# Designed miniproteins, single chains, part 59

Each design is a single chain, and the fold is of that chain. pLDDT is the mean over its residues in the fold that is shown.

## One batch from the design tools (miniprotein)

Design m2036
Fold by ESMFold2-Fast:
Structure m2036 (fold): chain A 58 residues (1-58)
Amino acid sequence: MAEAFNRKSIENLIAQGEFYLSQGQTAKGETQLRQAIRLGEIIGDADLVERARAVLEA
């Protein structure tokens, strides 16, 4: 895809958010996931937005 770099960056934010939450660093994890949601909305990628929200709400 033409904006693969943006999707990859958002995927990395989701992965880092998951990692921080698994380490008990809730504030850092939530920050990464909220940034992923915002960027996913900006690029119009509903799948990435849903994935980030699912992790945040888990």
Scores: mean pLDDT 78

Design m2037
Fold by ESMFold2-Fast:
Structure m2037 (fold): chain A 76 residues (1-76)
Amino acid sequence: VSISQIRDALAELAKSNGMSLSDSTLKKQAQRLKRAAERDGIPLSQLLDIIKDTKNPKNAPLLSGWMIRSIADELD
């Protein structure tokens, strides 16, 4: 799984939620989520599946938690 695949999955997720994000923002978020998944010991393939499955309400809380942690790390 590549950063490009994670970025593309995030772009689709953003679009599904009515958000328009720049390529720069998507790249940064993809890198943040990769770091968060590595920190939590989650394989990148599983991260990609979670992003794709976030259109299902059951998976949204996990992805949101990772995004919040990644954003907090960047604001430090």
Scores: mean pLDDT 68

Design m2038
Fold by ESMFold2-Fast:
Structure m2038 (fold): chain A 64 residues (1-64)
Amino acid sequence: SMAAEKLALVREASALLRAGAPRAEIVAQLRKLVDAGVLDPALIDETDEAVLEQALFAAYQALL
C-alpha cells in the first residue's frame, strides 16, 4: 500500500475524533487503520480520546 493512502486514513481518524463523531464512525475508521497494518487491534476498544490521539500521532510519524 502507498504511504499516502495510509496517511489519509490516519488524518480521517484524527478528524473524526476532533469533530466528536459518533463512536460507530470512529470505530469503523480505526478498523480500516488496523486492516492497513497501521494501528494495533487493541486500540479499537480504546475509549480514552487522548490515548487514541497519541496512537494516531505515533502512526502518522511512522509513515513520514
Scores: mean pLDDT 84

Design m2039
Fold by ESMFold2-Fast:
Structure m2039 (fold): chain A 68 residues (1-68)
Amino acid sequence: AEAGRRAAEAARRAETSAAAGAAAYQWGLVMKDDPAAAEGGREAARHALEKAETPGARTAAQIALDAS
C-alpha cells in the first residue's frame, strides 16, 4: 500500500516520459515481491492519474496503474 502510493506519487510528479517509465518499472517490481500491496497501489495510481497536473505526470500515473 505505502510502496504503491509512493510509486504513484512519484509518477504524478514525473517531468519526463523516461522518468515515468522508470517509476512504473519500480512499481512492477514492488508488486512482484508484495502482492498484498496490489489493491492499495492501484487505488493510489488511479488517484494520482486524476490529480495529475502535467501530461508527463498523467502518462506516468497511467503506466504505474497498468503495471500494478
Scores: mean pLDDT 58

Design m2040
Fold by ESMFold2-Fast:
Structure m2040 (fold): chain A 87 residues (1-87)
Amino acid sequence: RAEELRKKGEELYEQGLKLYEQGKYEEARKKFREAGDYYFQAGIIYEDQGDYKKAAESFRKAAEAYRLAGDYVSADGMLRAAEELEK
């Protein structure tokens, strides 16, 4: 399940990059927000499984996606979640 969500996040992130290259910035931001949500869900599942390394990586990917979506509050939250798991 977590790997499927991570892959979906990656697909949406790549769609966002393609839209950004086309100058479709609002559509790109929506795809980046969706990618962040999928990476966040994957991170939660990895954390529940005790895979703190993959959870932290997923939260950092979510942070990148949220930042590209212009959601800096969610991005900061994801970075803090990743840092907490790396302690």
Scores: mean pLDDT 86

Design m2041
Fold by ESMFold2-Fast:
Structure m2041 (fold): chain A 83 residues (1-83)
Amino acid sequence: SPLQQELIEAEATISVVEIHLIVLKRYNQKLSQDMRERVLKTLEEVKERLEKIKQQSKDPNLKAEATRAIERVDKLKEELQKL
């Protein structure tokens, strides 16, 4: 379904951010303020797309997957604030 494809794209974006933060933490690298703000905006936009998927989908499994993806975004936002 189109909503499932949107979810896959959102999860791919989350995974890229997650890997990037893991690499930064492993090598004790800091984000510039500009890069931090850009990553935060990307996470906020992904979260808004996931909330729309939850609202528009009638599939309980897709809603559950979107909810878990939102939880991943919230965790990444928290980790970003600590860097």
Scores: mean pLDDT 88

Design m2042
Fold by ESMFold2-Fast:
Structure m2042 (fold): chain A 80 residues (1-80)
Amino acid sequence: EEEKKLKEIKEEIKELLKELRELVELTEEQQELLRKLDIALANDKYEEAIKILEELKKLLSNPKAQELIDRIKELLEEMK
């Protein structure tokens, strides 16, 4: 059950990141942060992923993008 929950959370995070990429035109700096985020997530480095998302949130003024980032951060905290 716990493994199933973790898989479902990881899938939700992937979908939210896809929505974020489709919602906003990303600067080069924001694209670099998303690449670092993908690497952190692939290596199960959730604390590092949360820090990258906090930095990305500071660079985004779109309220929907900030909401997506906050949701991803909540999901990452559940995986700790």
Scores: mean pLDDT 80

Design m2043
Fold by ESMFold2-Fast:
Structure m2043 (fold): chain A 78 residues (1-78)
Amino acid sequence: SMAELREGLQQAIDTLQQEKARFEAEGRLDMAAVADELIARLQEILNDESLSEQQAIERAQEALREALERVRALLEAE
């Protein structure tokens, strides 16, 4: 349901905010930036009342895919 999806997105944002703080504390600023961008994208999905459940899922999947690719690039650069 849309309510379950919204709850899941909010939980993901809350978790990412905690992980961002951990990355910042560890001096992993590049990882913190990836988390920050993903938080912003998930928040935009949550705030867009015009999206269908399918559209919200598709946008969340794309945001996660892009974040994963950025994480892989950062790990490859190490």
Scores: mean pLDDT 88

Design m2044
Fold by ESMFold2-Fast:
Structure m2044 (fold): chain A 107 residues (1-107)
Amino acid sequence: SLEELIQRLEEVKEGLRKALENFKKTKSDKDAEEIYKLVKEITDIAQEVERALPDDPELQRLAREVMELGRKIFEAYLNKDYDGMIKAAEELLEVVDRLIEKLREKA
């Protein structure tokens, strides 16, 4: 359901915010891996949104933007580009907020 998608996005978004704050302080591989896992969950949910709402062009655009940022974060993680990972993750949080707002309009 849309309510379940919204709840899952909000929970994972808060997890990512906390993981990002921890990573900025520690710069540890463990905290980077936590961001990677949370971003993977966010991109999986965005893919579910894209499949569930094919006729909404704004939701399609936002879901694709989330997936594109996820790819950038995954690449930065693999290359240990911590500054690039932080920048892309901060941008992802903003796009996820817009996606949640749009989904709430449909719920």
Scores: mean pLDDT 88

Design m2045
Fold by ESMFold2-Fast:
Structure m2045 (fold): chain A 86 residues (1-86)
Amino acid sequence: DLTPLEKALRNYIKKKYPDVELTDEEIRILDAYARGATVEEIGKEFGLTPEEVEKLIRRAMEKLGLKSREEAQKLFDEAIKENIVE
């Protein structure tokens, strides 16, 4: 199951990119990556190889038109603000 922060990210992505489909795994991995986790740390946490993590990150970022970790972090920050700002 997704954490509340990962659900916020999913909901924001669905609003901003309604034609983009991300799996729960892609959301969780993108969230960890955006928050500064290394590919090795993500692989250990989710039971994936570093190569599988890199492939999932690349695919999720490609679907969203993101080109860097900084852009992914900005998207995450926007998702948090959208759901928590008041």
Scores: mean pLDDT 77

Design m2046
Fold by ESMFold2-Fast:
Structure m2046 (fold): chain A 94 residues (1-94)
Amino acid sequence: SLVDEIYEKIKEIGEEEARKIVEEEAERARREVIEEAPERIKKRIEEALKGSLSEEKIEEMAEVIAETAGELVAIGLEIDFELALRRYEEELKK
């Protein structure tokens, strides 16, 4: 799992360096979704709502959905980091 991968990073390089890497990856993943997802989302909206919406509205909806999806991916990575850190702290206890 991603939590296990982050846990191993915390063990190797410490909490501060691992947090920085995860924050950089979260921002990268967010940007990637915002850049790449709109075309795929637009195609799905066109298939589902063919003839009900203008091209302009479909493009606007795809952009908003992609922005929301990007934010959720970033939040997911932050949650995974906190879960990995909690596991690391628990394993330091005897």
Scores: mean pLDDT 83

Design m2047
Fold by ESMFold2-Fast:
Structure m2047 (fold): chain A 88 residues (1-88)
Amino acid sequence: VKELAEKLIKAAEEAIKALEEGDVGEALRHTSLAIFYASGIANAYDFKQGSEIMELLRKARDALREGDVETAKRHLEEAKKKAEEILK
């Protein structure tokens, strides 16, 4: 679970960085990768924590598709914090 959480955190950080650089396409790509890792956590280790992170990342993805960068960044940061809790 720690490896999946670490990969998710890195993907979320890359998505946030892409948004800071104005690259919505890269942010969407990294957000989709983070959703994949969250799905792995939900299916193999912790359904509740993985599902909560996946829901936040899906909300971020939908916000990016609508051009709402601020909402997307907030949800990416929330998902990252929840994944960091798994590492403790």
Scores: mean pLDDT 84

Design m2048
Fold by ESMFold2-Fast:
Structure m2048 (fold): chain A 89 residues (1-89)
Amino acid sequence: AKEELLKKVLETYMRALQSKDKQGAIDVLQQGIAEIEKLDAPEELKQYYIDYLQDTIRKLEEAKNEQEMVNILIGGALRAIGELYDLTL
């Protein structure tokens, strides 16, 4: 449940990092949200990670340059890795 959601979140950030522009990264994050909504998991847990990705989209929309976009995406990925690591300890 939570580990599968976190892996999907991390996968989504890694795919977004492969995007060459802001809109491409946002599109990938929106696709990730749609994929999470279809997962067989508790609604409260899905909503938590959907909110997480939506917050990242908002930050990307406010990003002034490519470096800020990359930093936002790396930050999101590292947070997901940290949460996943806590589940395996």
Scores: mean pLDDT 82

Design m2049
Fold by ESMFold2-Fast:
Structure m2049 (fold): chain A 114 residues (1-114)
Amino acid sequence: SSAMYEAGYEAGYATALFGGEAEVVGEGATTRVTSLGGSGGNAGAGMAGGAGLYAGGAEAVGEGRTLTVTGTGGDSAANGGIGGARGAAEGAEEAGGKVELEEEGDSAVVRVEG
């Protein structure tokens, strides 16, 4: 969905802009962002905000320097997850980060390095 894409975009952009690392996994209705490093925490915040405002529910778990945020649901619930992953790839590219994107069916994995 566009909402999950926007959330992913902010997550990828923030990760790359602040020199962080993140893995974004989109599958079915769920996009999960795992960010590492202090600056990478902004990636998780972007995902949580987008999911809450536009797409549905969000859960955030912080431990040390790692923040994991899962966004679920929204206007394209069945395929929202892959949209979040695609957004993360685009956002990271715009910020000049390194991106690896792997898509298969209704799932995608994006790795971002700033």
Scores: mean pLDDT 66

Design m2050
Fold by ESMFold2-Fast:
Structure m2050 (fold): chain A 97 residues (1-97)
Amino acid sequence: PTVTQSPSSLTVREGGSATLRGTVSGPGEVLATLLFRQPPGSSERTLVAVDLSGSGTHTLSGLTPSDTGTYFFVALVRVGDELLLAEGQGTRLTVVP
């Protein structure tokens, strides 16, 4: 499986919202879509959202400058008896005051 993520970058003002989309392509059953945040200057990622509905969309609202970072879609996909993770290329979110 492959995840195509959009948009590649987004700048929003504090208090605004950002909608991120991940499209899963290839074989298998999508069980969940996870959204991870990587803060600027960090290699660590934190899970910020889980979608079990299959919408492929995560909306972040009430944004603050602390929400700035790169956001990665990760799809948990079952291919036969295997559970696979497919990762998107990332969305760079900048939240300005």
Scores: mean pLDDT 84

Design m2051
Fold by ESMFold2-Fast:
Structure m2051 (fold): chain A 137 residues (1-137)
Amino acid sequence: VTTINTAVKEAKNNPSKQDLAFSILSKALKTSKSPQVKLEAIVGLLELAAIGDSKLTQKIAQVLQSNYDKIGGLLSLLSGSPGLVEENVRKEILNKVSALIPILKKKLSGSSKDIILKVAEGIVTVLGSPKKLKELL
């Protein structure tokens, strides 16, 4: 969804827009019935975690943890039916999350790091392969 991509882009250029982007992404993850929109929302939250302060990354970790069953369900669905996300979007997301993993590993610590990396690694495994994930670790 254009709105998700726009919100993340604006948040990267202006820290004052990060809380608005978080609200948009959290709502999309919780309320959207579209697998692609939910996946884009999760990836947007990972991008915000890479650029945000500790308070924002804690909020992101809490949302990912509280929605972990939904995220796991989405990843399981996409493992069996990857065509539910457009091929070009799937490739773009795989490249984006693969680039985010080293940044998140260096920036984050504690329980926030654990949940955020678990979600990012899950996306790389499902959209790519376990072999591709090992190359990033």
Scores: mean pLDDT 83

Design m2052
Fold by ESMFold2-Fast:
Structure m2052 (fold): chain A 80 residues (1-80)
Amino acid sequence: MAEKITEEVAKRTAEELAELAVRTSRLGARAPLEEIERLLPLGRRAAELGLTGEEGWRALGREVGEKIGREIGEELAEKL
């Protein structure tokens, strides 16, 4: 069901955000932000192509995760 898929996506998003936080502390805020911006349009494109089911949910999860990661990275960059 969509709820279970959303939970899996949330878990993966949390893991990717944790990796992004570690990368930000090691490499600097700029590099992770550039990487997030690079991937964001791909998630939007996948949605435009009408990808549904688990693959569609994973694509949306990546897009949402990248958007959240970008906002976190942007706040970190402003504080640094």
Scores: mean pLDDT 52

Design m2053
Fold by ESMFold2-Fast:
Structure m2053 (fold): chain A 71 residues (1-71)
Amino acid sequence: MEKKKEAIEKLREAARKDRELAKEYAKDPSRDGILRSVAYELRAVGLETDIWLAEEGRLSEEQLVEAARAA
């Protein structure tokens, strides 16, 4: 239970940071700024998907902890 809660919180924090970086880079009108913004948005969606799968019981605690370490 505790490891799962910690992993979910770490994934939520990583997703929040990626969303903030996406917003920051979206203010840069260059191609590089746009590409980085999109990349951070996609990463945040992936992290949020892992959280959803874990909450639905479709992701094991081991897979969840691994995803959190990769984040």
Scores: mean pLDDT 81

Design m2054
Fold by ESMFold2-Fast:
Structure m2054 (fold): chain A 72 residues (1-72)
Amino acid sequence: GPSEDEVIARVGIADVEEALAKAADPTHPLVQEARRLLAEGKRLYAEGRYAEAARLVIEAGQLLRQYEEQLA
């Protein structure tokens, strides 16, 4: 079956893509950096580098959480 890192990366990519689609300000620095990390994470995932992909998409999710907290 898939590795834990592969599952984390796959789910994380989908979650970050959904969060980015809902971001009110696509020009915000945290949103732009999360988008950059997602793009790199997707590249690493396509290369089978699941642990590295998982790390970057987790970081992207953390930046989007920080962005959402700034709006509250």
Scores: mean pLDDT 89

Design m2055
Fold by ESMFold2-Fast:
Structure m2055 (fold): chain A 109 residues (1-109)
Amino acid sequence: REEALDRVFEKLREVKQAIENGDFEKVKAILDELFAFIESVEDPELKQELANAVIRALGQLLLDYGDKLTPEQVALLREAIARFYELAKKYGNGVVKISPEARARIDAL
């Protein structure tokens, strides 16, 4: 669990850096890697927790950077959120709940 969260937040820091650099090809590549990683997680509760953490982090990045992004860049992040939401919904109840540990890590991004 801790190792999976560490990997997800390492990749989310890379997404933030790529957004700051305007490198949205890299943003897409990292998000595709995150999706494949989370989909490979066998524990449904952990899978939902990781997907929800990504949804919350991407939502925060849209709030922080959305006014500086092109419509196409905003659409890419929104499409990623929708994709992770469908993954979370398949293995959970459709609510974006995260642990206090995941919340603290998102706030530290």
Scores: mean pLDDT 79

Design m2056
Fold by ESMFold2-Fast:
Structure m2056 (fold): chain A 61 residues (1-61)
Amino acid sequence: SLYERLAQKELGLSDEQLAELAALAATVSDDQLPAVARELSRRYGLDPAAVASLLRALREE
């Protein structure tokens, strides 16, 4: 989606990283999304809130 491409550019994510986030969004429970977002933000050096928003959007798409 357009949002995915905009978020990818804003966060500096590779196509591989975006695909990993999409896969995680599909498999992780809603209760685990904040914890997963924090771990991914630490791994990628990104803001946790931005990662959480992206994961939620990918799940809702």
Scores: mean pLDDT 74

Design m2057
Fold by ESMFold2-Fast:
Structure m2057 (fold): chain A 57 residues (1-57)
Amino acid sequence: DHADTLRGFADRLDGQADVDRGRGDASTDPDVAARLYGRADVLRGTADTLRRIADDV
């Protein structure tokens, strides 16, 4: 099912976003933290988009 596949991808992207946020929080370098938080935001936004598409299938 396409909807189930999209939700599966979204769940994995959210998992990676959580990892990136955790690494950002642990970083003592603000430039490294900013890049990790930025990547986490993109991953979460993509996950939200995939779930929205899945809801329309």
Scores: mean pLDDT 85

Design m2058
Fold by ESMFold2-Fast:
Structure m2058 (fold): chain A 59 residues (1-59)
Amino acid sequence: APAEAQAGAHEDALLRDRVDEVLAKIRETLEKTEDPEFQENLELGIEFVRRRAAALAAA
């Protein structure tokens, strides 16, 4: 049970921050990689995460 008094106000805000962090890490990895197959997989991952985040924000 993660009852931290400072963190418990908005789960949506925490989820959004985590989504942004994940997207930033994927984008950074995409910038650093030279493997075209891996780049393609990372681009699909970014699109998947964006699509899921948009669906959650709409709900």
Scores: mean pLDDT 69

Design m2059
Fold by ESMFold2-Fast:
Structure m2059 (fold): chain A 96 residues (1-96)
Amino acid sequence: SREAEGLRRAAEQSWQLAEQLYKDFEEAVKNKDKDPEGAAKKARELAQVYRGTAEEFARLAELDPEHRDYWEARRQQAQSNADKAEKTAKELEEKV
């Protein structure tokens, strides 16, 4: 459907943004001892984008049932990445 095609493009753009933010997050975590607040902020931003992307992949699994397993796998990957980023943010926030 046109809805599925539009959402697929949006999800791919969200995933590319998450991959770019992940590089920023890794660099911030390397410098966490110098700027723990900045590192926590980058982790929170990354978690939010991955969660949004996971929701887009979940919707694609509904709209594209022939490829449901593919979209569900991508949803699980995005959700796992979001959970890891949130855990890192909480750990950095607790070390104040």
Scores: mean pLDDT 87

Design m2060
Fold by ESMFold2-Fast:
Structure m2060 (fold): chain A 102 residues (1-102)
Amino acid sequence: MKIKEVNIEVKKENGKYILTITLTFENATAAELKRVAQEVESIAKKSEGIESIEVKIDEEKQQVTVTVTFKNKESAVKAAKEIEEEIKKRYEVKKINIKIKE
């Protein structure tokens, strides 16, 4: 299984910081999408300062989206970097983008 693109974004919304990790796949099965979703959620859960985690799987778009909410910017930014490093170590990824909004 190959991951075509990973987008990691941190933005401020309603006084909180939202980390969104979107993985786009090439020819993944529903079972493979679910497995990677669980793996990325498990990686995210190791972060400090988490208020909520939400996971969405879109089979038609071949996407897994993990959304993590933090109370402070430092925790969200640290989590974004740690998740990027873990994804690079665990998966073969063609393209990774990271965007941190002030």
Scores: mean pLDDT 85

Design m2061
Fold by ESMFold2-Fast:
Structure m2061 (fold): chain A 80 residues (1-80)
Amino acid sequence: SFEEELRKEAERVLKEAKSEETREAIEKILEAALNNRFLSEEEIREVVEALAKNIIEKTGDESGREEKIEELVEEILKLQ
């Protein structure tokens, strides 16, 4: 169930991000979290934060997307 929920959250963020960098990074984090479940909170947060900054600077779409990104981070963190 958690894996399904996590994938749905990632998909929501991925389509909103519209960035290949965001998609790849989130997919890698999600895969690592689901398979290893031993990712550093710092690593996950740093990547997601970097993606959020990139999205905001590149598209200017920050409203709502940051919340979805934070939600994904929380899901990944608690899955560990």
Scores: mean pLDDT 58

Design m2062
Fold by ESMFold2-Fast:
Structure m2062 (fold): chain A 65 residues (1-65)
Amino acid sequence: DELKEKLISLGVPEEKAEEIAKAVEEGDIKRASELIFEALGQGEISVEQAIQAGELAYEKVKEVK
């Protein structure tokens, strides 16, 4: 999954990246955003990485619809 691999490259833990990718595939952008903000809040990624992750998730959701 391209989205999952890109999220891992940004520093998102593999398990969270998989959950974000699954939420995006289900069209659940709210869940995807919550997981990204959780990673930011836990110090797993920076603000810049969280912005990039959000952009990647949003673009992928457009492909599902």
Scores: mean pLDDT 80

Design m2063
Fold by ESMFold2-Fast:
Structure m2063 (fold): chain A 58 residues (1-58)
Amino acid sequence: SMEELEARARRSAEGLMAVLREDPALARALAQKDLGITVTPEDTVEQIAARVLEVLRA
């Protein structure tokens, strides 16, 4: 179902958020490498999480 897919995507984003809080530079590099998302040091953690959710929804 769409609701279950959304919940799983949110959980994945939350995991990435936890990594971002511990080591922002490493987490940004990991998100870029694993998800192919362009990430800059100026991006907020919330903006990065939003892009992750968009990629997972595609």
Scores: mean pLDDT 64

Design m2064
Fold by ESMFold2-Fast:
Structure m2064 (fold): chain A 65 residues (1-65)
Amino acid sequence: GEDIEMAKEAAKKLGISAESLGAMASGVGGGSLTVRDALLQAGFSEEEASRAVRGGQEIGRSNGA
């Protein structure tokens, strides 16, 4: 979905893997709020940051299922 695509673009811009973003967004090492704040600092909009967090959570869920 669009959220997963935004998560991949966010991970690429931050220089990390989509799987790493998914782990962070799922609460590992700081939680979804920390990931959102990092994306806002990197120049993403509120909507883009929120979609990237949701996409990251979906990636993390797929690895945990």
Scores: mean pLDDT 73

Design m2065
Fold by ESMFold2-Fast:
Structure m2065 (fold): chain A 79 residues (1-79)
Amino acid sequence: MTEEERKKVEELADRLYGAIQSRKATREEAVDLAVGFAKEGLEQGLSPEAVMEAIRRAAEKAGLDPEQIVEEARKKLSE
């Protein structure tokens, strides 16, 4: 990732984490939020890898299993 892309990943992760925290989201709700933010990031020109990294970081900050959230979000994005 470029330095600029890394900053956008951090911003997206912080926004997703904030949404999870403000809603006191369940794991399933957190996955749905992650999918929404992933679509937004992709539309704004972030790579799929950068978007998945942002989801991983947000899940980790929220005390969720980051690999589980990323895997579930990937499945929903592929549907």
Scores: mean pLDDT 81

Design m2066
Fold by ESMFold2-Fast:
Structure m2066 (fold): chain A 75 residues (1-75)
Amino acid sequence: MRVVLRPVGISREEAAELVRQALKEAGYTDAEVRIVGDLVEVTVPGADPEKVGRVIGQLLAAHPELELVSAGFAP
């Protein structure tokens, strides 16, 4: 699964850390979180897209400073 987020009113680095922490707390310690331009890209290899989508959805509900740009469940 690949997710792209836009930080609003916070740094890209702070946004990336929020995502890393949420995924780590959910058990996805191998998640790749990287900064690409003004966006934060999240890749979770081998994970169930529904479960990862739920974690990201909960994070977005709790953090209005994160905007969902795109979420890829399949090509």
Scores: mean pLDDT 79

Design m2067
Fold by ESMFold2-Fast:
Structure m2067 (fold): chain A 96 residues (1-96)
Amino acid sequence: MKLEEAEELVRKGLELLVKGGTGPDGSREEMERGLEIIREGLELAAKVGDRSLPEKILEMVEELERLAEENGSTPPEPIVEMKEIAKEALELLEKV
């Protein structure tokens, strides 16, 4: 039950993050709100003992960092923040 809620929050957060960062109506406010919702979803996943959702987000972020590096660019700030959020969720799992 709570895992489905966590997955829905992460999905909604990612949609806002993409819209804010890459959409025609791009907004830093929407991007920051997306990151906040992703954090809430990953914290919820960690609290119910689900490691797979934080790991998937961390893997996605690491892939985006690698692609940025290969193209000679620096990963955007939201990518760095999402990596820290995923790591924090995994740390919460270690305490359970």
Scores: mean pLDDT 76

Design m2068
Fold by ESMFold2-Fast:
Structure m2068 (fold): chain A 65 residues (1-65)
Amino acid sequence: ADIEALVDKYDKDGDGLISPAEAFEVAKELGLDVKKVHEALKKLDKDGDGLYTKEEAVEALKEVM
């Protein structure tokens, strides 16, 4: 499955920002460990705002695969 296409599906606003909840739903669809995805996203959240770019979400998911 194309991870970028799945992430795009959960980007409701089309703004390229993904919430943690949306990233976790993608992880569940891919059968990935949600806790590992959470740790990967946490490392990428430099701003501490709890939002991730689509690129950051894709990278976090790929790290767990």
Scores: mean pLDDT 73

Design m2069
Fold by ESMFold2-Fast:
Structure m2069 (fold): chain A 94 residues (1-94)
Amino acid sequence: MEEAKQEADEAYNRAIETAKEARKYLSPEEVDRFIKEIEDAYNWGKELAEKNPEKAEEAYRMTKATLDFIEERIRKKAESNRAKRLQQLLDELA
């Protein structure tokens, strides 16, 4: 349980940092939406673990997987927007 909780806490911190770093390529509104999604997922996992202590380890593992998935979605969106900005710059220079 403690290990699974620690991994979920670390995934939460990484996802938040990834969302903040993505401000370079995403609008403030998109970043705020991702931060809310991260917060909602993390809080859901904590509530589930508190209500069902015998399932707490599974709840934290699922929370980590959800947070990792959100982080990946943020990275892909940021990379897509970076590529689009590069293409726009190339079109302006052509």
Scores: mean pLDDT 83

Design m2070
Fold by ESMFold2-Fast:
Structure m2070 (fold): chain A 93 residues (1-93)
Amino acid sequence: STEASGSLVRVDPAGEAKAGETVKITVENGSSTETITVKVYVDGKLVAEATVPPLGTVTLSVTLTTPGDYTITVVGTSSSGSTEQVVPLKVLP
């Protein structure tokens, strides 16, 4: 899947964080009829999961304590299909 119609994913901070800093992942469900199941992976490891109701918003928190280059993958699944967003994040000491 290459896109999610009516859904918005935001990661804060974008691109760079400090070790031990809370990274917020906000998912907005633009569908008026479908529930989205959201799974958040860091380097392929499941770290958070939530269900977003129609026209709902959820914010998931992730803390990375080890400095390094990470890949955050956000997978949204609904009855109309699934989408994947890949967000690189650099964690500093």
Scores: mean pLDDT 79

